# Designs tried in a protein design run: designed miniproteins, single chains, continued (4). Part 86

Each design is a single chain, and the fold is of that chain. pLDDT is the mean over its residues in the fold that is shown.

## One batch from the design tools (miniprotein)

Design m14961
Fold by ESMFold2-Fast:
Structure m14961 (fold): chain A 63 residues (1-63)
Amino acid sequence: SKETIQRVAERDMGLTAEEVDLAAEMVAAGATPEEIAAELEKRLGRPVDPAAAASLARAVLAE
């Protein structure tokens, strides 16, 4: 559910629902973990783990 996805994203990455949706769209478009992390870093103003960001985005698309 959206609520579950948002809770995981906020807990692990500090991401909003809109940022999670963006990451999922990037994965669907074939973006690399590094590209996803770079876009999220730009929006959040802090470092983001590329592997964690990609894993979260794929989980969103799978469920």
Scores: mean pLDDT 73

Design m14962
Fold by ESMFold2-Fast:
Structure m14962 (fold): chain A 80 residues (1-80)
Amino acid sequence: SAQELVDEVRELVREAYKIYQEILKNKPDKAEEARKLFREFVDKANEALTAIENGDLDTARKYIEEMRKIVEELKKLLEE
């Protein structure tokens, strides 16, 4: 449902922000790379929410998949 996709976006935003803040605190040498990834993440989140509002749930799912990939990239930076 549209509400399930909104909830998924919200959870990914919380997760991405938590990882991003942890990188800034514990991996300052990765801060600029993390900032770029987080900006791309925010853009994808906005695109996903816009697609949901327009009833284009297939497009929303594609942006959510892209958001998940960025979260995995942020996790990799934290583990380096």
Scores: mean pLDDT 89

Design m14963
Fold by ESMFold2-Fast:
Structure m14963 (fold): chain A 83 residues (1-83)
Amino acid sequence: GPREEALRRAEEAVEELERLLERAKREGAPKEAILGIGISLGMALIGLGIGRRTGEEGALLAAEVAERMLEAARRSYETGELP
């Protein structure tokens, strides 16, 4: 249902964030970019944890947070800066 779909979206965004962080580390990205991606991943993980313990509305908010954090992390990766 909508809750499970939202949690799946949040989990996919977290997985993409984890892959981006590992890529940035392997490529020797600027420390600011690595930190920015790490902060975004941390926030997405907190949101997902709360979403998993709440109803549909909380799961949808967790998905939105995770997807926004992924966008922020991609910006940090692209610019080499904190968002």
Scores: mean pLDDT 89

Design m14964
Fold by ESMFold2-Fast:
Structure m14964 (fold): chain A 95 residues (1-95)
Amino acid sequence: SMMEEQKKAAEEALEKAKEYLETAKKQAIRHANDGDFRGARTLIGAGKWEALELMNSVEEAKELKPELIKEAEEMGRETEEEVQRYIEELKKKRE
């Protein structure tokens, strides 16, 4: 059915958005470990943007798109906050 197809497309898009954010977080942490805190912030910002663009591009789940965007925004915010906390802790350790 159309609803089942939309739900499946939504779940697949959300999982892919999670992968984008996890990859961005990994890269951001690597940059932070090298002392590149600006690069780390830029990389997590890029990951958030890629996740949101994915949600905007998923035509198969168009009825669920507003909710998918909200979920991607919240995941992105949580991931960004985690990276920022990591940077702050790392700065204290390097003092």
Scores: mean pLDDT 84

Design m14965
Fold by ESMFold2-Fast:
Structure m14965 (fold): chain A 76 residues (1-76)
Amino acid sequence: MLVVTDAERTETRAVVVFENRGSTDEILEYTAPFSGTLTVYVDGEEVSRREVEEGEVVRITIPAGSRATVVVEKRP
């Protein structure tokens, strides 16, 4: 069970925090709000960093009982 616990968006940055409160891994399909760098943190550790385009759907695995923070920083 995936729950959004925090979400913020500015003109240059988007942050969303997800908790997987279930007993199984969950796959999040995240749509990038703008082109830039997408970084994923799981339980405080950076697990991936990639370039994305606006409207791109990124699949993020959130392990059972873990919290994921997804950060997108807009390209200049």
Scores: mean pLDDT 84

Design m14966
Fold by ESMFold2-Fast:
Structure m14966 (fold): chain A 63 residues (1-63)
Amino acid sequence: GGLTDEEVDEALALIAYAVTKIDGERRGLSDEEIYEEALKFAETLPPSVAERLRKIVEEDRKA
């Protein structure tokens, strides 16, 4: 079977965070600045993806 909409939204959120981290790292951003950029990026995404991205960022910050 294919991916569910929920699985696609989770994958998109993970990809969005990974891309933000790679871009931020290349630009010489700190972890805190990458966190802020990821949260700003979430504002431009569909609500279901944005909520998942915010949760991923918060969990990564706590680790």
Scores: mean pLDDT 84

Design m14967
Fold by ESMFold2-Fast:
Structure m14967 (fold): chain A 81 residues (1-81)
Amino acid sequence: LFEELIEKGYVSEEQVKKLLEEGKKLNIDPRILAAALAVVVGAMSLEEALMKYVGMPLEMAKRVFGEDTLKKALELVKELL
């Protein structure tokens, strides 16, 4: 899930481990965290990241996971990077 972002040098394995630990405390799906990470590091747009990591267009992701969950994931990634 995070291997490509680590391989390309956007993040370390240690940063990903910390992100997953904090995301678990907030009950955020790891796929949403991967999408948020790709967006925050500038690898792709939110729409592209959701399609790649979650398999959903933005409107469906907002409906399934909630807009607040997507926002919280983006804020968490920014805080930990």
Scores: mean pLDDT 84

Design m14968
Fold by ESMFold2-Fast:
Structure m14968 (fold): chain A 79 residues (1-79)
Amino acid sequence: YELSITASAPTVEKAEELRRRIDEKIKEFGGEGESSVWERFVSTGAKFDTLEKAKELKERLRELAKEVGATVTLEVIRE
């Protein structure tokens, strides 16, 4: 299972903060993957062994993006 994440933050600094916090949450949920940031945009692909972990992280990341003031698109993909 893969969680695809694309986010747009209001500033470059907040984009970097969001990227760091996303990386932290991916590790916390036992996923593998890395975030990249380009200007105000954050993109991540993270792989999980269970659908439940991917879905739970998806909801946590929605809350995190709202806290930072970012807009986010989150998709869970089956490989």
Scores: mean pLDDT 78

Design m14969
Fold by ESMFold2-Fast:
Structure m14969 (fold): chain A 86 residues (1-86)
Amino acid sequence: MEEEVRKAAEILEKEGRDEEAEIIRGLLETARQEPDADERERPYVERSREAVRKIAEETKKLEEEGLSDKEKAERISKLVREILRE
């Protein structure tokens, strides 16, 4: 899971999408925070964990489809933007 998320960030960086790569890394860092974080922060940690799971699953699926790094970056970018709108 974490490895797939790091691969997603690397794909985005290779295609010049540094801002989205940074967002993915930020989500991964938040997802690593304590499960027993304050109730005020708990929803953010849980949402970040959900986001990380979705990004990992999408990245794995895109690798199985044999798409180019450009196509993978476009689809991962769309997913990141959808997650940020939630």
Scores: mean pLDDT 76

Design m14970
Fold by ESMFold2-Fast:
Structure m14970 (fold): chain A 81 residues (1-81)
Amino acid sequence: MNKEEMYKKLKEELGDRFSDEEIEKIVDLILNTEELQKYPQEEVIKVTVELLKDPSKFDPDGSILTYGEEGLKEALKKLLS
């Protein structure tokens, strides 16, 4: 999956909650995080969508809201491992 395909999929799922600029930053975070590249990109997208639609299910202590991009990165590593 290339950057354009990942952007399109995330925009379809999250476009009502996030701006185009925010979705682009999420795509760039996923593609630039080497540790996430060992997992199927479809699974990374699925977990990202589930996490961002209901952060409290996966981040009950609010770490994602506190640490932004770094919090999202660490949450994805934990959920995919």
Scores: mean pLDDT 72

Design m14971
Fold by ESMFold2-Fast:
Structure m14971 (fold): chain A 94 residues (1-94)
Amino acid sequence: SKANTLYKFTEKLKEILKKAGIEKDEVTYSEALQAIRDAIIKNKEATQDPSGPANTWKLNPNSILSKLLNSTTFDASDESQLEKAIEKYAEKVE
């Protein structure tokens, strides 16, 4: 389950990069994760928490990401938080 969820996440992140005009045969997990962080900031779904580590974001309560995580913070370097967001999203897809 978890391995399949992480694979789906990686494939989705590859799609995001392709839509941004980046054509790659292979995408590293770190590159894809950075692209998602940039997209979150660009869409104003999160603000970086200046008191937290560099990968911690304060979520807007009305954002989709906040609702999916059931949280007002997102740590992109926290595998557990990332996995919960992916699993919760996957559970809502028919």
Scores: mean pLDDT 58

Design m14972
Fold by ESMFold2-Fast:
Structure m14972 (fold): chain A 93 residues (1-93)
Amino acid sequence: MLSKPKPSTGDAEEMTEEAMRRIEEVLKLYNETLSEEVKEEIRELILKIAEATLADDSEKASEYALELKKLLESNVSEETANDVLLAVAGAVR
């Protein structure tokens, strides 16, 4: 088939769910916890990163990724924050 697949409106949500699942695994590995409010903010930022990535908007994706990094650095150790960012980058493709 020569038809280029049309991006699904659910792709950003799927990427976000995968990223959130991986984040929970990283938090468990480092024995760290995030409040539900912080998890909600992280989820919103990951959704925005996924949407920007699907739209090929590298500027917005970078802005949201920087905001996510600052939020993580305020709530978890640098090692946990780095592994969370790697998990998000792996899920958002």
Scores: mean pLDDT 79

Design m14973
Fold by ESMFold2-Fast:
Structure m14973 (fold): chain A 105 residues (1-105)
Amino acid sequence: MKFLLEVQRIAERFYSRLQEAKTKEEIIEVVKEFFDEVAKLFEKHGYPGWAKRVRELGEKVIKEIEESNGDWEKILQIIDDFLTRVFLLAQIADLEEEGKLKVIK
């Protein structure tokens, strides 16, 4: 399994749907779906702790978007930040599966 590749595919679908979003509420829905898909990917492959962290990050991100009051520049900054964090988690998971990194339970 390559978590980074699957997360990249989820991100490509996220960007496609984000371009079609016309309201703050639609943006929030797209963001919720992104975090749910990523969390389910981690759960399916035996990383329930990472899935929980992804969901907690998603709740925080949604709150930040709601509090942005439709400031598009701020919303883009929030999106860039959370995508960076999610890609890092996927890379860590791939390194653990390859035996290059051991995560202490």
Scores: mean pLDDT 80

Design m14974
Fold by ESMFold2-Fast:
Structure m14974 (fold): chain A 93 residues (1-93)
Amino acid sequence: SAEEELDRVIEALKRELEEFTKIISSLSDDEIKKALENLRGQLEQILSSLPKSLHPRLVEAVLPLLEELLSKIENEEHKEMVEEIIRLLEESL
């Protein structure tokens, strides 16, 4: 079902975000920037392929993880990148 497909996508995103947050202190600024650019692109592709009715479910699952990631970032440019990703999700509602 569409819900089962979305649950698999959410599980993969949760794993990716948890792994990223776990290793962020060991990453260079360039590696963090690239990871954030890749995450944004991935989320844009997912949102474009999902029915609008399922966007709130994706946002509800991912938003808290992005907020936790934001709390672990000290670099102002990287904070702005995460805030832009959060805005992308909020605008999808």
Scores: mean pLDDT 86

Design m14975
Fold by ESMFold2-Fast:
Structure m14975 (fold): chain A 55 residues (1-55)
Amino acid sequence: MPVLYLPGDVPLEPGAEGTLEDGSPVVILEVLDEDTVRVVNRETGEVLEARVRVV
């Protein structure tokens, strides 16, 4: 599962913007649980699940 790096000043909620490990820009669509979100890749339009790490 890809890892999403979320800035510490950005709340874990739908609409939050972050970056995957590969540098891909994503937006949170849905929070599934405390460490797992559904995101859309802003460059490709791909929807995927990612594990959250706050930085």
Scores: mean pLDDT 81

Design m14976
Fold by ESMFold2-Fast:
Structure m14976 (fold): chain A 85 residues (1-85)
Amino acid sequence: MDLLEEIEKLAEKYREKYREWAASLPPSQRAGAYVGALLDLAVELREMGREDLLPEIIKRVEQSEDPVAEALAYAEGARELREKR
């Protein structure tokens, strides 16, 4: 299975959790949470040798109804996938 598809499937497990969490954040903290999630995602992808996937995942995140929650879900999914290796 394509690594991007594996990360996407794992991210699905975390979307609801992070949507609820992101909804609880003050507006002033949302930008920080978003940037932090993208930095975590970049680190996880780099450790797997797939930093090339970052632009495609960012596109998917930005197309989401809740980009902050989506970025957090993808970062968590990527971390879970790396930890299984």
Scores: mean pLDDT 84

Design m14977
Fold by ESMFold2-Fast:
Structure m14977 (fold): chain A 92 residues (1-92)
Amino acid sequence: MSPAVQRFEKTLKKMLEDTDFSNIADQEMFAGAVHLAAVMASRYWSVEERQEIVGVLQELYEEAKAKGAADSVLAELEATIQDLQARVQALQ
């Protein structure tokens, strides 16, 4: 994993830990940050870094699910992951 991907993973995991999973607005803000992260990956990162980010986003989804994230938030995170996976596959 590249240093840039590692720093990015650390940032998103810290945001996840700081998210109040009893507050839907906080959860939606986190989901929005993940979506922006996926947009950045699709525009500025290598194919290898995009593949690594898909893995990071999958880990974040499972962690959010374990923390009791709302079904709507989980659906948004899953849609973001699926969109990025489709973009990565199209480049292979």
Scores: mean pLDDT 78

Design m14978
Fold by ESMFold2-Fast:
Structure m14978 (fold): chain A 90 residues (1-90)
Amino acid sequence: DSARQIIQMPFDDYIDYIRDVNTDDQIQQIRDMVSMPPADMAARARQMGYGPYMVARIAIWSGMDRATIRAVMRAAGYSDAQIARAMSII
């Protein structure tokens, strides 16, 4: 499952994977989010229009537990169905 492989990718490997597709500013944005507390990560995800899989992946790289990841995704405004799908592949 390619989507599952990507979401479970280590942070540095993911940055290398997306380097050819994203600008340095977009890469830095992702790096900044990995170091954010849950509330700030949720606010940034909402501001930037990130999808639920991207936010779940960033939260995993931040060392958040599954309950905290769900809380971040809910705070970012994702639906229960979107949260359930993202949580099923992490």
Scores: mean pLDDT 74

Design m14979
Fold by ESMFold2-Fast:
Structure m14979 (fold): chain A 56 residues (1-56)
Amino acid sequence: SKEKIRNEVILGLYRMAIAANEMLLPSLSAEMQQQTQAEIARLKETIAELEREIKA
């Protein structure tokens, strides 16, 4: 369905966002690293949710 295609595209965008945040992580202050790690965890949760929707 079109829904599955949209979910796959969005999934790819979130994966790219995680990669970008992980690349920036070593260059950040300790405080910013903690916040960025929390954001990466949130993005990973969003990916897991979207993956369930794609498989449904």
Scores: mean pLDDT 83

Design m14980
Fold by ESMFold2-Fast:
Structure m14980 (fold): chain A 108 residues (1-108)
Amino acid sequence: METVLVIGGGPLGKEVVDKLEAQGIKAIYVSLSAPLDTIRQVLQDNPDIKRVIVLITFDDMTDRGIQAAKIAKDLGIPTTVIVHRKSSVTEELKKNSDELILTGTAYG
């Protein structure tokens, strides 16, 4: 059974969870405001997680998003990073993402 871990994005993260569950895919949500060890613990407790999605909707969450992606990558789990703002796209973020999606959306 494939489970997806969705990290960050607030309401957008919840929408991603809802869309995955509507397709019969189990999803777990963790806020980017949570301690980073929470991500490691969830991944260790749920070995059926086959993909991690990190949502960076604000520039001030970029460092947190990078650390979350790095944790998943270090555990060998394919990691997709979705970024709303071009300014959040850094070389370090690219290095820690198996897939990087830029939506081009800029909102406050």
Scores: mean pLDDT 75

Design m14981
Fold by ESMFold2-Fast:
Structure m14981 (fold): chain A 125 residues (1-125)
Amino acid sequence: MSVAEAMEEVIRTLEELGLTHVAQAAREAYEIAKARGLSDEQAATYALAVAASRLAALQEEPLSPETLEQLQIASGILLKIQDGHTLSKEEQIEALEAVRRVAEALGLHRVAEAVRRLLELVRKL
């Protein structure tokens, strides 16, 4: 499985759960990052950080301090990539783990598992 295939699995999982606007935002973010010349790993990390921010915004109740800390890690990645920085492998792993933890905290266990599979692929690169 490639990173691009794993990213498509995350998007498909979001769509199957009825999170169509989050899935669309993730797809658009991934395509924009790829069009800017970012690698599949950089683009997937960016797209999933966008997805995590959108998922958090849909919550009616306040997030726990622990979940907010993970969301801030993911949000920091958006700013770095938007400013033209590329992420180190360590930063990509930290960001994807933060996204996975946000999804898990929101009860989106299928999304968290799909992100975990993508994270394992990035670790092997």
Scores: mean pLDDT 85

Design m14982
Fold by ESMFold2-Fast:
Structure m14982 (fold): chain A 84 residues (1-84)
Amino acid sequence: SMREKIIELLEEIEEIAKDSKDAEKIKKAVEELKEAIENNDLKKFYESLNELLTLVKNSLTPEQKEKVGELVQEIFKLLAEEAK
């Protein structure tokens, strides 16, 4: 499903960030995003996504940020397809 693909992309973001200084906070934000998807909570999804993006900006290398940016773009594409 599209939701399963989004969850896989979120898990890739967690894997990229696993050795970062904020790895545990990023893991928690990813868990909150997964819960928001399961509960169809769009508001919580965007709140948790904003938290994740802030953590990524402050704790990841430029190369890791670029890769995460590509994964986030793919998540938005999948969300747009589900909304049609």
Scores: mean pLDDT 84

Design m14983
Fold by ESMFold2-Fast:
Structure m14983 (fold): chain A 78 residues (1-78)
Amino acid sequence: SSMKKELEERVKELKKRLDELVEESKTKSLDDPEFQERLAELDREIIELGEELKEAGMFDLAEELLRYASQAGLELAK
């Protein structure tokens, strides 16, 4: 369905934004308030999309997104 395709595209966009933040973290202070705000906003969007994916029955994709976000969090903690 068009809705499931839209959800798949949103997952790809959030993964891209996670990758960009991980790369920025290599040269930017994690104590930067703007960086912290962007992380908090992205975290909220990931949680919301995860719930939307579950509501759509896309459990495997929801698990993939949450696992990807968890791995990005580990990279940021280095």
Scores: mean pLDDT 84

Design m14984
Fold by ESMFold2-Fast:
Structure m14984 (fold): chain A 61 residues (1-61)
Amino acid sequence: SAEEKLREGERYGALAAIAAGQGDRATGRRYGELSVRYYLEAGDEEGARRTREGVEAAIAE
């Protein structure tokens, strides 16, 4: 369901942020990409955009 996909997007987004915060850029990027895909599958383009921007910003630091 869309609700389940939104939950998975949120979960992978959180995992991406944790990994990026720990300096694991590769894992952060991978989980971020999964999060974006789940948000897009749920029809949440804004959630996908925010996740992509957040992960890219965290990785760049």
Scores: mean pLDDT 84

Design m14985
Fold by ESMFold2-Fast:
Structure m14985 (fold): chain A 114 residues (1-114)
Amino acid sequence: MPVSLTMSGGGTVPEGGSVTLSGTVSGADLSKYPVEWVLKRPGEPERLVATIFPDGTVRIAPEYQGRATPSRDPSRNQAYLTLSNLRLEDSGTYYYLLDGGKYRGEGVDLTVVE
């Protein structure tokens, strides 16, 4: 069965606001893999935002400390990323990776405005 990663959330959000991005996995058990959240911007390498591991351990990139909260709902095979105190530089396309990047969704666009 093919693995599919879908996403929702994003859109246009004011600076200093918050947003929750959500993802649903089909064809794979989310609970077996670290979920890595990344930001992609044109002309730039992908930036790691946060990771949540199967044991519930989280790692958050230094620039997102105190502003990013990854979470999971294994019963619904869903992953979430809440971003708070948004900055203009948080704008871009967000997506998540499973199994070290073997499975990847198309992502959602976030635009942070003044």
Scores: mean pLDDT 84

Design m14986
Fold by ESMFold2-Fast:
Structure m14986 (fold): chain A 55 residues (1-55)
Amino acid sequence: MTPEEKARVRALAAETLAQLERDLASGRITPEQYDVARAQLAAWAAAHGLPLPAA
């Protein structure tokens, strides 16, 4: 994977996580939906060699 691809994956993961946090805070999603989505995002990031921090 190129440095550019890694930077893109990292940026997308950060943006997605921030969006999930905003959606949770506003009540748009439930804590259960947030946990599932965050786990899926962590798995996706790990598949690209970029692990998310443990909860």
Scores: mean pLDDT 76

Design m14987
Fold by ESMFold2-Fast:
Structure m14987 (fold): chain A 66 residues (1-66)
Amino acid sequence: SLLEEALAKIKEFEEKVKAAKSKEELLEIVGEASKYYEEIAPKLSDEDKKKLHERMAELEELVAKK
């Protein structure tokens, strides 16, 4: 499903965040993740959008802890 593809993509961003060695690299990853979310979220149902939003919040928490 589109949601499963979106969640897999967010997982890739989470792995990139964990591997990031500089603040500049981290900002680039965050920018790409935000752009992807903006493109995909309007295509999802309200229920699926909520699930994706929750995963994005987890990604933002990982960024904040970096």
Scores: mean pLDDT 83

Design m14988
Fold by ESMFold2-Fast:
Structure m14988 (fold): chain A 62 residues (1-62)
Amino acid sequence: GPVSKEEIEAALEAYRKLMRESGKSEEEIEAGIKNAEELIKKNPAEVTEQLKGLAESAGIPI
């Protein structure tokens, strides 16, 4: 189904936290977020669920 802006924002924030916990620099985090945003534009539901799954697997709340 369609993904809300709020769900996308929550998934991107969880992904940002995952990258920070993984020791990524702020430049790498911003690059990763921009890449994720571009992927979400092409396939919003699938990419958002993938980011949520990655964050949950790492113990990061969404």
Scores: mean pLDDT 82

Design m14989
Fold by ESMFold2-Fast:
Structure m14989 (fold): chain A 99 residues (1-99)
Amino acid sequence: SATEYAVELVKQAAADVSKARDAVQAIDGLVSAGDLEGARRAMQALADALTDQALKDAEKAQATMDAILAEAEKSTPEARELVQEMVAEAQAKTAAALA
């Protein structure tokens, strides 16, 4: 499904910044299709994967978060807000885990 494709793509993007554009476009596609549940599932997978990556390599995770946010600026306002929310959640979870 489009949701399963987006989930796999966001997991790949967390470890590989070159996938950031494809991941954001897949989420934007779900939002544009009205599949907000699918978009939320993909975003939760992204937040979890970014948190895991940040605990292993904070610099690489930050570079990936920055790339994802930059690609989200080119998306619909709804997709951009959702991506910004989930990156903030991943950052908060990482900070809590390191405290």
Scores: mean pLDDT 79

Design m14990
Fold by ESMFold2-Fast:
Structure m14990 (fold): chain A 84 residues (1-84)
Amino acid sequence: APPDLVDLMLNEDIEGVKELYRKAGVGTDEEIEEMFEYAKKYKDKSIEELYELLKNTKDPNEILGLVIAIGQRELEEEKKKKEE
């Protein structure tokens, strides 16, 4: 995926992801919304808990939502290290 898509996903820029997918002619607004709903559902989980959930799910949109949540958590931890 292009670097800008990853940044949009990690920042929960749902409208930005929808625009990029429309330009590429892939996915639907509903699929993108479901993916981010899963990411939001798991927002308060630890990285370890998110990996355990990822092992136990086969729903593609839930898998993508969990991957986004993991990436967001890792980004938050890196930002904390830079402030020390």
Scores: mean pLDDT 73

Design m14991
Fold by ESMFold2-Fast:
Structure m14991 (fold): chain A 83 residues (1-83)
Amino acid sequence: KPLTLEEELEIVREAFELADKDGSGTVTREQLREAVRKVAGDKLTDEEIDALVDWVFAQVDKDGDGTITREELDAFIERYTAK
């Protein structure tokens, strides 16, 4: 079943918390992808997960270093879900 952008971003938020088990406040692209897969379960295909993670990193990871912070992700989600 297709998810809304808001539902996809909630999955990403939950996935970030799951991936950030050590409390560093940062996650890599690969850690986020794996965590999104675990949180989404059967709700998203592997292709949809890849597209979602790619899009989030393109918007949030301005330096292209392959990491994002919780603060950057929260600011990004607020921008798209508050409309």
Scores: mean pLDDT 76

Design m14992
Fold by ESMFold2-Fast:
Structure m14992 (fold): chain A 83 residues (1-83)
Amino acid sequence: SMEEKREIARMFAEADKDGDGVITEEELEEVLKSLGLEWIPASEVIKRLDQDGDGVISAEELRQVMLNMGLSEEEVDELLAKM
C-alpha cells in the first residue's frame, strides 16, 4: 500500500546515521535486514539508484526513489529534511 511505501521510505531516511544526506551500502543493508529483505543485496539496490557511481545513495537519488514509490513531493521533502 501507499502507507507501507511511506514507512519504507521513512526507514531509508532514518538509516542516515551521520545526517549527511547520503545512505551508504552498510546503512542500506541494516534497513533491508530490519524489513526482512536481507535476501535483496544492498549492492544491487545501490547499483540501480546510484547515479554518481560513488557507492552511496545521495539525497537526490533517494528523493527519486521515494517519488517513484508514489510519495508526494511534500512527503519526500519532509523526510529528506530529517536526514
Scores: mean pLDDT 61

Design m14993
Fold by ESMFold2-Fast:
Structure m14993 (fold): chain A 96 residues (1-96)
Amino acid sequence: SMEEARKYLEEAEEAIRKDPKNEENRKKAIEYLKKAMEKLGIDVSKLSAEEKLGIEKAVEALVLKVEAEQNPEVSDAEWAERGRARAAELEARAAA
């Protein structure tokens, strides 16, 4: 259901909020995003490479959102640049 999926998205964001730099919290966020996808009827056992990259990009977008909220003195333009750099790194790793 959409409501259950939304709850898992909130749990993913909460995991990131505890420590955005912690790799275990990012891993937990990935698992919550997969649970949200399952509640939307997506078979997470059959994810394409593009769908897996999409999940990692979604986690990094949540990290960026939390870091931006914690550092309001940094401009939106600078956060956008950081977001593009992180997305490019994930794409490079997925292509390797």
Scores: mean pLDDT 80

Design m14994
Fold by ESMFold2-Fast:
Structure m14994 (fold): chain A 87 residues (1-87)
Amino acid sequence: SMEEQKKILEETKEKAREELPERAAELVEGFLNWLEKNNEVLTAEHMRAAAEMLAALFRSRGFPEEVIERLRRIFEEAAEKMEELEK
């Protein structure tokens, strides 16, 4: 449902704020807000694509590999939750 998708997005933003540097978390939040605004339905593939785009952005901004690894883990968890909603 839309409510369950919104909950996954909010949990993903919260984990980013807890586990990533503030600037990295701000980029995650901005991107997820953009995805939500421009898509009526979000899927696991949207989360995985978002992780790849953000990982490339993080590398270009000089974030360390540890931060990129945490980003990928957070988004893979979100993708798995989205897959459960698609069943």
Scores: mean pLDDT 83

